Designed miniproteins, single chains, continued (5). Designs and how they scored, part 50

Each design is a single chain, and the fold is of that chain. pLDDT is the mean over its residues in the fold that is shown.

## One batch from the design tools (miniprotein)

Design m17718
Fold by ESMFold2-Fast:
Structure m17718 (fold): chain A 94 residues (1-94)
Amino acid sequence: AAKEEADRELREQLATYQQQAETALPTLREKFEAYTKNTSEEEKEELKKELADFYERQAELLRELAKRTSDPLMREVYELAAEFGRKLAEFFRE
């Protein structure tokens, strides 16, 4: 069915996006360090904590949406988005 093909394409696009995001995280770290080159370590740690808390909260909200949705595709979308948010939170906690 057309919905099944669209669902498959969306899942493939989301999986590709997740993989690209995982590859981009080291580059994002380098850019973040370049941007904050003259910022104190205390200010960097506070910013990292704020970003980590933000993405962790977003991941929790997406996970709750996944539990509440009756649409299997939207559930998978929310779960993948939540996982990406958790990886970002972990990245900023390092």
Scores: mean pLDDT 73

Design m17719
Fold by ESMFold2-Fast:
Structure m17719 (fold): chain A 120 residues (1-120)
Amino acid sequence: SSVIELFKEMVEKIIKILEENGLSEAAKKVEELGKETLKKLEEAKTDDEKFEIVKEFITEVMSIVNEATMDEPSEKKLKLLIKILDEFIEFLEKAFKDNPEGQELIEYLKLIKEKLEKAL
């Protein structure tokens, strides 16, 4: 499905961002989480179920990144979070643009991104 292929692309881009920033352990955790999430997405029967699975993935990735960047300078942490938020937003706009909950999450993530950019 298009959602599955878009999800795989998003995961690969996030892994690359983390690896390019020296966060190899975080990248491995995201890869493992991505594989588990992919299995859940393949078993999901409805678009609402797929959205909830993706929302959980986004929440877990943000947790992994926050933990991995706890000792990093604030500017480096903010720039990393902004890049990762951009990948989530791009994926959600392609995969869940017609889902009302997806639209609400997109607007929420855009607001968080704007606040992080203002903190730079």
Scores: mean pLDDT 89

Design m17720
Fold by ESMFold2-Fast:
Structure m17720 (fold): chain A 67 residues (1-67)
Amino acid sequence: SAADLVVEAVRRHLKEEVLSLREIGEAIGQGGVTDLEARLLGRLGLSTLRGREKASKEEAGEAIRAA
């Protein structure tokens, strides 16, 4: 799922921003999977992946790291 992809990508980069991982977990817990996606896609780099209508774990991870 999109949530799993995002969690996996963030988990890979959590060492850089541990607080970001916790915030993402809370947003998912609130039932905000779509909201979480929108927030991440709003960051620099992720919006371009949206236009492709395909986001691999690697692409999402790199975009999240760049954001």
Scores: mean pLDDT 51

Design m17721
Fold by ESMFold2-Fast:
Structure m17721 (fold): chain A 94 residues (1-94)
Amino acid sequence: MEKVKELVEKINEEFDRALQATTKDEIINELKKIASLASEIYDLTKHPLAVEILRLVSETIAKVKTMSVDEAKKLIQEARKKINELFEKLLEEL
């Protein structure tokens, strides 16, 4: 499961980049990278929690499109916390 842990670390790096971004397009691009990495975790694990994480990321992208940059960053911080809680549970079940 070293590969899954590496992907989780990369996802958190992309969250840091999204929070440092100055435009909404930059934020959306970083969230799309997170979705791609989460999809790779699903392909490796086939775990239902990885599907839940992908849904949460997709919902976050959809909501961010309707928000200001400041509102988007607050939502991303909340989404990051929930996604990391799901990853902790996923890693315990692997």
Scores: mean pLDDT 87

Design m17722
Fold by ESMFold2-Fast:
Structure m17722 (fold): chain A 57 residues (1-57)
Amino acid sequence: MTVDEALKAVALEASARGIPISREEAEEMERAVRDAPPEQLYERAKEVFEKLREERE
């Protein structure tokens, strides 16, 4: 799985739950997971998204 594929999967899941990912959140996730191994990209992107949502003002 590529970084782009992982980010699209997380964005699709969030949208399906009625919680769209902002562009800022998507950019932060991309940067945070860029160096993750391909088998962990989706899990890392999801974890980062959950953390960003918790920390957002």
Scores: mean pLDDT 72

Design m17723
Fold by ESMFold2-Fast:
Structure m17723 (fold): chain A 65 residues (1-65)
Amino acid sequence: SLVEEGIKLIKEGIKNKDLEKISLGAVKLLEASGTAEKALKVLKESGLDEKDPYVANILKALEAS
């Protein structure tokens, strides 16, 4: 699914410090979720560490959308 693809790209981007992959993953997650609120919920439920700076930045971007 596009949701799973988005989460995978975000996780790979964080591991490799690849901002382009993180951004692409966030966009795919948002498109698949239909709303920033739903994308935010899915991301929080994905098991990503919210204290990680990259994760915190994605969460802030989705909350601002």
Scores: mean pLDDT 78

Design m17724
Fold by ESMFold2-Fast:
Structure m17724 (fold): chain A 90 residues (1-90)
Amino acid sequence: MLERLEEAARRLAEDIAAAMNAELESLELEPAKVDLTGAAVFYSEAAGVWVAVTSVEHEGTTLTLTLQVGLEPLKNGDEAVRATLTLRLG
């Protein structure tokens, strides 16, 4: 589970960078940098979720991507995967 969450966070960072670079290219601006070497994955006991964090850099501005994944029990005894993506400029 942990390795798959890290892979999902890296993929989301790459997809966001690709979408941003497509927009920047249409405006004749410099491409964004993606730093996946610092991606961190941990379990948050307080929130009951797995957390993956990575970053994207463009022109000295860092965008932090945080992916939170937990399991939500359903009324029929099944479980659903709940994922929340947060983007922070800093």
Scores: mean pLDDT 66

Design m17725
Fold by ESMFold2-Fast:
Structure m17725 (fold): chain A 82 residues (1-82)
Amino acid sequence: MKSAEEVLEEFEKRVREILEKLKEEIERTSDPLEKAKLLFRAMAEMVDLAVETRRLHPEPEVQKRVDEIIKKASKEAVEALK
């Protein structure tokens, strides 16, 4: 099984990939409702990854790190709409 460190690194990398894709798609979109739809899809994908990471490593330390990564990513995703 993957270590906690490896799983967290993979999680953070995948979250960054989701954010980059979101920013690219928002750049190509002028409709505010379509931008909101893209944001909600990206948020759902990030939450699914967080749930899976927590299931693989249910330790409090991993949970705290996942929460911190999601909090930062969520802020960056919302800022991409502006």
Scores: mean pLDDT 83

Design m17726
Fold by ESMFold2-Fast:
Structure m17726 (fold): chain A 66 residues (1-66)
Amino acid sequence: SMMQAMKQAFVEAIKKKALEKTGDEEFANRIGAQAKQALDRGAALEDVEKAADESVDFYIEDEKKR
């Protein structure tokens, strides 16, 4: 269905962005799973994208402090 295809494409875009920014495939997969779960619970696309971006930013800042 169109809705399932849109959700899948959105989750894959979030995973790709997380992987490109962190280089951590396991982290990117976790962020993708969290995004899918939030969308399945009716969260807005903009809220899901913001949460994913904030998680990636936190990961990058945490790594800089190590």
Scores: mean pLDDT 83

Design m17727
Fold by ESMFold2-Fast:
Structure m17727 (fold): chain A 113 residues (1-113)
Amino acid sequence: YTEEELLISAIEGTLTLAKAVADMLNTPEAKEAYRKIQELAEKMIEAVKAGNWDEALKYAKEIGKVILDFARKHKLLSDEEIEEYQKRLDEAKTPLEILAVVSELLQRILDRL
């Protein structure tokens, strides 16, 4: 697998988990957050296909921020867990590293629902 193929697969996996969380919560706010994540993911895929890795990193960070802000606002995770995931997202240097953290974050939320 190329870096591009791995990253597109990771984006698709992230969308699947985000949709599962939104469907389980079944609120207008969760559906709106999922739509925003989907739009950012579409932009991220286009950036990856264009070889724009800096833009891909930017959209990955924005996806992470949407999810973490939602989890914080709706008390889906403890303050300690939010701080841990925020630190990991801040320390991540590549789109793939960010999506790995985001997938763990979404799975943790899903396990609590």
Scores: mean pLDDT 87

Design m17728
Fold by ESMFold2-Fast:
Structure m17728 (fold): chain A 91 residues (1-91)
Amino acid sequence: MTYKLKVYGRSGKVVYEGSFSTLDELKEGLEKALKKAVEEGDIASIEIETSSSLDDSVELLKYAKELLEKYGLKILFAATVLNQSFVVVEK
């Protein structure tokens, strides 16, 4: 089972990418990646891909939204499409 994470900066560049074997590993990786991106002031969007169920993608979308809100970031758009979840933050 594979989970993929990409964090995009304000220029559209990939500032972080990772692959994980479990949902819990992805959640930990997401927390670490978001903390770093927020500290560097360079976050525009997050993309999460799951190899399995829509339910995992929806759970990860909710978790990513909660983390971004915890860091004081305003969510402009959030959606799950098939096995991918996207969150866009206000620039």
Scores: mean pLDDT 78

Design m17729
Fold by ESMFold2-Fast:
Structure m17729 (fold): chain A 86 residues (1-86)
Amino acid sequence: AEEARLAATLAEIEAELRAALGPDAVVRGSLVLTAAGERAVAIEFAPEFARRIGSDPELARRFAEVLARAAARLRERFPDVLVTEA
């Protein structure tokens, strides 16, 4: 039940990121375990997207806003799940 709910929330986050930032911005989201054994969500962004946010202040601002909202939603639903780099 928790795994399905967490997977659904991750899918919502991926869809929101793609809708706000472009369909090719996100490669994938994954559920991982940290070295400490903690559950985490890792979002892998496309290299070309990372390059674009470096040159587009409006896209960078939108990215920060969308990511903050997604992280807040994850923390509310799953307070023991971290957000980490892929």
Scores: mean pLDDT 76

Design m17730
Fold by ESMFold2-Fast:
Order: sequence, then C-alpha cells, then structure tokens
Structure m17730 (fold): chain A 90 residues (1-90)
Amino acid sequence: SKLRKALAEAFRRAVEEEKLSEETRELAEQMIEEILTNEPKLDPETKQLRYLSDELLKKVLELLKSKGVEATSLETAELFNLLLQAAKEE
C-alpha cells in the first residue's frame, strides 16, 4: 500500500532526525518494520486500521507508561508521536 510505505518512511525520517535513546529507537524501528510487513487489522471499536502486533503494542504502551505518558489512542501515528514526545522529556 502507498499509504503504508509513506507512513513507514515518515517514521524512519523522524527516527533519523531525533536523538532517541536506544530503547526508544529500537521500538520505533520495530514499528516501522511491522508497518511494512504486517497486514493491517481493523479495530472493531474504533474502525481504524492497526498495523502493530499485540506484542509490540504492549511494549510501546509499557515504555510510554514508564515515562508518564498516557496513551488515549491506539492509532499507529498517534502512538509514534507519543513515543517521540516521551523521548524528548529529560
């Protein structure tokens, strides 16, 4: 999908431009890989497409929680933005 490739490319650029911790960078790189390799799943409650595996989603949410960031959306772009935001906190 053209949209999938564009999303992955945007995420890769953000990872390259930001000085992320190793832990945050590894999760961001895993998100990019899963966007490119996984078939999207429709979330029955939100009707949004989900690219991330349940295992990776759990790891991302645990990292955000450890940094005091509450995820109010499981949408892939929102989760990625929250991950980058968490990485910028001192």
Scores: mean pLDDT 74

Design m17731
Fold by ESMFold2-Fast:
Structure m17731 (fold): chain A 75 residues (1-75)
Amino acid sequence: MSVLEKLQQLIDRVKELIATETDPEIRGYLENLLRGLEMYTQLLKENPDDEELRKLVQSNLDVIQKTLDALEERG
């Protein structure tokens, strides 16, 4: 899976969580997370040959995935 594919998967996942989340604080957190993921998508599209940026984003996506997994276990 490419970094962009994983990023899109996480964006879709966050959008689904926002749609079902009833806690306004968690929803706000998810909305901020969504903005960050969309920013990463834009940065990668503008800098497609930046290997250091791609590696940094990949590492951050791994942390984000673990956070989303924990939130899903709650619901």
Scores: mean pLDDT 81

Design m17732
Fold by ESMFold2-Fast:
Structure m17732 (fold): chain A 95 residues (1-95)
Amino acid sequence: AKEELEKAIELAEKAIEAAKRGDVEEALRYAVEAAEYFTLAGIEAIEKGIDESLVKKAAEALREAIEALNRGDVEEAVKKLEEAIEYIREILEQL
C-alpha cells in the first residue's frame, strides 16, 4: 500500500510537469498510471482503517484530472492532480 501510494504521487507529479510543458498526451499517460496504482492501494488503505471518504476524494480528484486532460483543460488538470497528491499524502501519513 505505501509503495503503491508513493508511486501514485510520483506519477501524478510527472503528469503535472508534462501538462505544464503542454505535453497533454504524456500527462494523460502518467495520470492514468497514477490512478491505476491508487485503485488497488486505496482498497488496501481502507482495509487498514483509512477513512473511505478520504480515499474517495483522492480517486475523484484523479478522475477529474484525467477528464480535464481528455478535453485539453491543462489548468484544471494541474489543479486536480495537485488536489489528488494532497489527499494521497494525507492517506500515507495515517498508514
Scores: mean pLDDT 86

Design m17733
Fold by ESMFold2-Fast:
Structure m17733 (fold): chain A 85 residues (1-85)
Amino acid sequence: MSLVEQADKLIAEGERLAAQGRLLDAADQYSLAGSYYDQAGDYDRAIESLQKAIDLLRQDPSAPVSRIVGTELRLVGVQVNKELS
């Protein structure tokens, strides 16, 4: 299975989890999808996936601030990769 195919499946799972109110689990799926899209050179979908993860984390009051900040730093890393591509 390609990195993009794995990322697409993670997005689909994240959408299902978010629809069920499982925000932290959904954010994990979107964050992992972002990493796979980044590795595949699909920077736009990587950025979109990480932005979705951050949004979901901010919706859950139990989310640690360190996890939100960590995901925002990953987003910056993908934006840098896009500029260098």
Scores: mean pLDDT 89

Design m17734
Fold by ESMFold2-Fast:
Structure m17734 (fold): chain A 74 residues (1-74)
Amino acid sequence: MQLPPEADQYIQQSADASLAGDYDRARQYYDQAVQALVAAGVPEDQARYLATEALLVRMGVPPEEARALAQQIS
């Protein structure tokens, strides 16, 4: 799945912040990615699912496992 460039950028920033241990900043970027997806016309529940899956993949979770985990969390 491909995110809009704006949402994709926020997810990358969230992953970078999380890997650096800055969880407050990671959460802020994640919320911005979800808002960018909603603004692009993605339903809120689907936006959270897509953002969570993309974040997990960027943090090193295999795509298939990230998809399953995102579905449980979102």
Scores: mean pLDDT 80

Design m17735
Fold by ESMFold2-Fast:
Structure m17735 (fold): chain A 99 residues (1-99)
Amino acid sequence: SSLEKNEENGGEFSAVVLAEVMKVKSGKISVEEAAERVAEWLKEKKNLSEEEVEEFKRKFKELMDKYLEELEKLEEMAKKGELSEYEKKVLEKAKKLAE
């Protein structure tokens, strides 16, 4: 179905973003490196223009504190068993990508 395909694509993007945010949190990469890695994924998967990619990188860096806060909330919800099936799958994919 169209919804399942959209959720799958959205889930992959969310997992990539969370994986890069996890690496920033652990000190493995900089915020700039995380933004570049997500931008590269978007170029390959969404065929974004150079302008769209640069705008994404700017916004991603500006929102990093918010992404870190959202990651902390997801990790706390996971410990409490409060994640949806979708959120659990996204978090599991992100953890594998962050290794």
Scores: mean pLDDT 79

Design m17736
Fold by ESMFold2-Fast:
Structure m17736 (fold): chain A 111 residues (1-111)
Amino acid sequence: SAELEAEKKKKLEKEIEKEQIESLFRMAVAITKISIDRAVEKGDAEEVEKEYKEGLKLIDNITKYLLKNNPDEEIQKFIKEQAKKAKQEIRKYSAEALEKLGKLDLAKKLK
């Protein structure tokens, strides 16, 4: 029936949207990690902290943009869960970067 086909299409569109949202957060985390790695190569702990803060701000900006453009409650919940995961990954990676630079007290504050 036409109604069953419409339901299948809506479910597929929602699954595609979730994959796009996940990919966007994954790319933001990857870019942040590259910037942090560059700071570690320079031995610059202050630049690691700067890239950490810029990374969290990027995740917040993406989250705000996606929530504004997605009124569906299931998608909004998914966006919030992906944002939380992205921030946790950036925090962990930044702490490990600071530990590599011998800044154990700074690393502990991020955990």
Scores: mean pLDDT 90

Design m17737
Fold by ESMFold2-Fast:
Structure m17737 (fold): chain A 65 residues (1-65)
Amino acid sequence: SPLEKLSIDELLEKLKAMQADPSTPASERGNLMNILMRKIMEQMGLKDGAGYMKAMREMMKRLEG
């Protein structure tokens, strides 16, 4: 997938753009979020359910900045 080649920062900017566009399908936004979450988990060395929650908080912080 072309999205797999994007950096975390590029995926965050693309997610912000998708959230601003009401014509973007929820499935397309969900796919990008899944890739972004996996890359954040990999960057932080997280592998379990507790790690997923930590990565979610980190993603939200980066989206709000």
Scores: mean pLDDT 79

Design m17738
Fold by ESMFold2-Fast:
Structure m17738 (fold): chain A 96 residues (1-96)
Amino acid sequence: SARREETARRAEETLTEPLERAEWLTLLAQEYALAGDFERAERLLAEALALAADDPLRARQLRAAYEMARLIAAGDEEGAAALAEELEAEVAEALA
């Protein structure tokens, strides 16, 4: 509907933080991956990574978060836990 499109457009006009949008798109990608909809999840992740193109650490975090969801969906909980630990160490080192 025209009213819904106008409301969505105004919301987009007020959104000034690309990285906040990238995090939200990555959360949606994780949700779709856990539901088995990997095509939609990968498209959302690609959009999120484009918004984080100038922030390689943030792009790495978003990609790792998605990969953890994929591993969980595949039943590889140990692999997901190992990736989470690796990412936590990388972030801690980068921020030190």
Scores: mean pLDDT 75

Design m17739
Fold by ESMFold2-Fast:
Structure m17739 (fold): chain A 82 residues (1-82)
Amino acid sequence: MEAAQKILDEIQAKIKEAQDLVAKSKSKATKDAAQKAKDLFQKFLTLSGTNTSLTKEQLNQLYQQAIAELQKAKELYAKELA
């Protein structure tokens, strides 16, 4: 139970990080990547919390996609500041 709560807190922190990137970034590409990351993390929370027909493998794939989009948004934002 404690481990599951830590994972939920981590995902919520990543959603907030993506939201902050949408708010503070200047380029459309960074905003779009950050928004996509936020949407993917929210979708993961919804699907993992429901009686889902998705396999554990499919849920993990969705989570990895969300991480990749957040990383892309961070890299694009770093380029805006350079």
Scores: mean pLDDT 79

Design m17740
Fold by ESMFold2-Fast:
Structure m17740 (fold): chain A 60 residues (1-60)
Amino acid sequence: STFSAHKVRLKESHPLAGVEGDALVATGASGKTRILFQYTDENGNEQSENVSADQIEVIP
């Protein structure tokens, strides 16, 4: 599977709702989508978190 970076925002269903960052999306052999959300926190540190597709919204 190939990763593609998308600009996304976390939805209100997520504890970090409203945070914007990059989503790296891949589909596994079982058809399950894996999403790694990468963002910069309030202290300027790069962070990453696994999220589900229903927790993200694509920014145009």
Scores: mean pLDDT 75

Design m17741
Fold by ESMFold2-Fast:
Structure m17741 (fold): chain A 86 residues (1-86)
Amino acid sequence: KLGLVPIKIEELGPGVYRFTIADHPYADEAYERLLAGLRDLEAQGLVRILSVEPKVITVELVDDSGTAVARLIGAILYASVLPEAE
């Protein structure tokens, strides 16, 4: 069964987003998936990770193109749709 793990998204400034993983049975899994996805995007030069805290990750969009935004949305969806992300 697909589970939805709520992730709160806050825009702190232009291109700066804070993601907070809600309390959920799969919160740890969602956090690990989101962090892994964001680190992959950072390696591609699309985002910069500003801070990593338990269940809270803050990032900056380095590339303001539609590609960077689409990739970020993909990482969020992959993290929030658990346990069988498809």
Scores: mean pLDDT 75

Design m17742
Fold by ESMFold2-Fast:
Structure m17742 (fold): chain A 88 residues (1-88)
Amino acid sequence: GPRMQTNRTGIKFNVEVSEVLGEVSRRLAAEGVSTDPEARAKITREVSTRAVREGRINGESLRILADFLEQIGQPKAAQAARELAEQV
């Protein structure tokens, strides 16, 4: 059943973060590596880098993405997003 505990980052993150998360999930599923933390981190970096180059996401949104990934138990993907945020 539903719990009262909520992830505040996931509730409040913008459309850009949601789009990046969706693209990462679709690529992981397509490549058959959805449970591989290294593949998830690599794909998160690739998708986020493209989004930055296309002006779809900024450094603040990348930090929101990283915080959300940490909250859902994906620390390697979170680190990849955070490292990219430091370069933007």
Scores: mean pLDDT 76

Design m17743
Fold by ESMFold2-Fast:
Structure m17743 (fold): chain A 88 residues (1-88)
Amino acid sequence: AVRERAEEEARAAVDYLVAHRESLGAEVAAALRAQLAAADAAPATPLREALREVLEALLAAVEGGDPEEQARRIAEALVRAEEAVAAA
């Protein structure tokens, strides 16, 4: 269930960004870079590392990276984030 939901969410997010890259790519990339800077300023935790990986993969998808690879990265990071939340 967690992995299936993460894969569905990751695929939906990447597909949306790829479909709207030409119209929204610069704005989304700027927002993602700001979120990455905020994450990098936070203390290193498993949740922060998972968030950072999601943000990096979303940024890569916006900037023309392979959609399937970025969706995979996001799904794996979301599973790790869920595990970290459950452990807290």
Scores: mean pLDDT 79

Design m17744
Fold by ESMFold2-Fast:
Structure m17744 (fold): chain A 68 residues (1-68)
Amino acid sequence: MEKKNFTVTLAPDTDLAKFKEEVKALGGEVLGSQTTLEGKTIVQVKVPADKVDDLKKLPGVQKVEPVG
């Protein structure tokens, strides 16, 4: 199935290693991450388009936005 790119905003103190493991469990991958000036972690992910709802349900996920 085709994968699409998303930007995910994580709550402060979210365990990034666990988040990466959960994304891989959805058949996706983490492309990169950065911490914003507001202390939030922004993660670029690539996941199957039909798994976006599951991605939004992951612990610590505050926002999911399509890229492009």
Scores: mean pLDDT 79

Design m17745
Fold by ESMFold2-Fast:
Structure m17745 (fold): chain A 83 residues (1-83)
Amino acid sequence: MKEKELEEVIKELGLSEEEAEILRKAVEGEEVEREDLVRLILRMIRRAEVVTDVSDEELAERVADFILEQIELKKNKKEPPVT
């Protein structure tokens, strides 16, 4: 994700500094708490008025799980194999 896009998203969503740090850490592939990420995504979904057959909470959980999976994949690629 481009730095400019991340900062625009933070401003557009009116995220707090704490929420912005969670988003930045997730984008950089750093470890974030699943609950914090779900809460952040839920707020984004509600603000964007996303219409889907899945509940906002279910969608937020699914997106959070996807982001966490990407973070884990990025960690595994950067971690040297334990010999």
Scores: mean pLDDT 67

Design m17746
Fold by ESMFold2-Fast:
Structure m17746 (fold): chain A 74 residues (1-74)
Amino acid sequence: MKKKLEEEIKLGMALIQIAVAELVIKRGKADESTLKLLDRALELLDEVDESDELAQEARKRAEELKKKVEEELK
């Protein structure tokens, strides 16, 4: 029970960080801190069960957003 709740908290935190990064990108204010935010989200998702469909979707979204920010910061 405690481990499952901890994984849910990590997933929730990752989703919030992805949402914040997406908002910053939409406002044209993406910077190195946005990359760090996405990296932290991906790190949290690595601690969630790999078979979790929501976690898999979140990982793909975070990776896509990170690639977009990296291209903008060149």
Scores: mean pLDDT 80

Design m17747
Fold by ESMFold2-Fast:
Parts: C-alpha cells; sequence; structure tokens
Structure m17747 (fold): chain A 65 residues (1-65)
C-alpha cells in the first residue's frame, strides 16, 4: 500500500517529465483515490484527493492530441 508521501513524490516526478507515462499517471490517480477514501484523517484525505486530481490532469493532458 502506497503512502501519501510516496504518491506525492510520484506526482511531482510525473509533473517534471515532458512526456510522462499515461499508465503511471492513471495508477497514481487510482491509488490516491483509494487512499483518500480509506483515510480517517481529514488532512491525509485532503492531500490524497489533491494528488488524485493532479494525476488525473496529467493523464488527460497526455492523452490529448
Amino acid sequence: MLTVEELEARVAELKAKPNPDPKEAFDVMTEATRVARRATDPELQKRATRIAKEASKIYKEVLEK
């Protein structure tokens, strides 16, 4: 199970790449969504939700054009 810190690091890495892998972006989005839904701590839930949104945006951008 990936931690929020690991997911944040993966999103940052995806954002730094000019050509990120769409599968990696999708996997990060999916895992962040699971973490957000399982989190009991509102802070972790908010962080995981932010990661999921950023990964989703990267995934969409890679698939466009």
Scores: mean pLDDT 79

Design m17748
Fold by ESMFold2-Fast:
Structure m17748 (fold): chain A 89 residues (1-89)
Amino acid sequence: SSPIETLEAGVELLEDSIRENRMETARFTIESIAKLLQDIGRYDEAARLSEIAERLRDLIDKKGKDHPEAIEVARRGLEEARRALEELR
């Protein structure tokens, strides 16, 4: 499968996980997208998504998965992932 198709699937899964308030799934999806971007040489984008995933993990651990701040951090991850996808198209 192409990296673009894999990234498109990841973005859709991230959108769905945020809509359904599945913050642990959102964190894992952001980490998976970061790894994909790292594997294809998009190092700066991968680093930003990894930092977002780490922040989301910390918020889940300290404030619980349903905290509004966790949702906002996950949305930032979605915006970064969408930007990377558009640049690869």
Scores: mean pLDDT 86

Design m17749
Fold by ESMFold2-Fast:
Structure m17749 (fold): chain A 82 residues (1-82)
Amino acid sequence: MVQDFNDFIDRKEEEARQLSLESEESKRKSEEAIRLLKEARDKIEQSIATSDGQLYRDGIELINQATRLIEEARELAEQSRR
């Protein structure tokens, strides 16, 4: 469980980092996504340590928000290349 979500977050952070190199607009959304992913990781780790289900749900919601920002950044990056 802990390894699976860490791997997912690491992959999304890498995607965001690559997208931040494509355009200024993509960079802004990618940097925000990375910030949300870091907060999500902290909340999920705290939820596991404390058995707090609300922290876990908050972390998952932040991952979902970051994933949407990464998708928006990808669309902007593709638009800048085409």
Scores: mean pLDDT 80

Design m17750
Fold by ESMFold2-Fast:
Structure m17750 (fold): chain A 61 residues (1-61)
Amino acid sequence: SLEEEKQKILDEIDKLKAEGVDMDEIERRALQLIAEFERRTRDSEATDELLKAVSEYFKSL
């Protein structure tokens, strides 16, 4: 589901941040995960919601 994909990406961001990965690299990897989601689902509306949720999460960090 969209909520499960969102949570997976947020968990990956938290994991990479805890490992000391650079924020620029974390953002790039999050965008790659979102692009993979779009390619698999071909759902641009769900992809836009995912992008918004991930962007808001980065603002909270």
Scores: mean pLDDT 84

Design m17751
Fold by ESMFold2-Fast:
Structure m17751 (fold): chain A 117 residues (1-117)
Amino acid sequence: SMAEREKLLKEIEKLLEESKKLLEDPNAPLEKILELAEKLLEIGREALKQGDYGVALYAIQGAIEILEEISKRPSLPKELQEKLNEYINKANQAIVEGNLEKAIEYVEEGLKLLKSL
């Protein structure tokens, strides 16, 4: 419904604003930032289930942007940064191919990699 769509868009905007504030602080805990990215992926899956590819794409791209900013942190080991960038690239390629479900899977793999830190 339109009301459900508007609710999802507002939640995406809120999560993106919260993530930007945390990402500006180099001492912000990764765990909290990863939780925000996971919530964006949950919204992406819900939007896909409803057939709203535009909302799904917005949420998934937001989660990818969070991973890209985390990958730039100087505290990340180079090997971990390289593996994370591989998942980011695969997620972006899945988006180009129109496979948003596969894009979500690659972002989830990147999140799992960061949780192992």
Scores: mean pLDDT 88

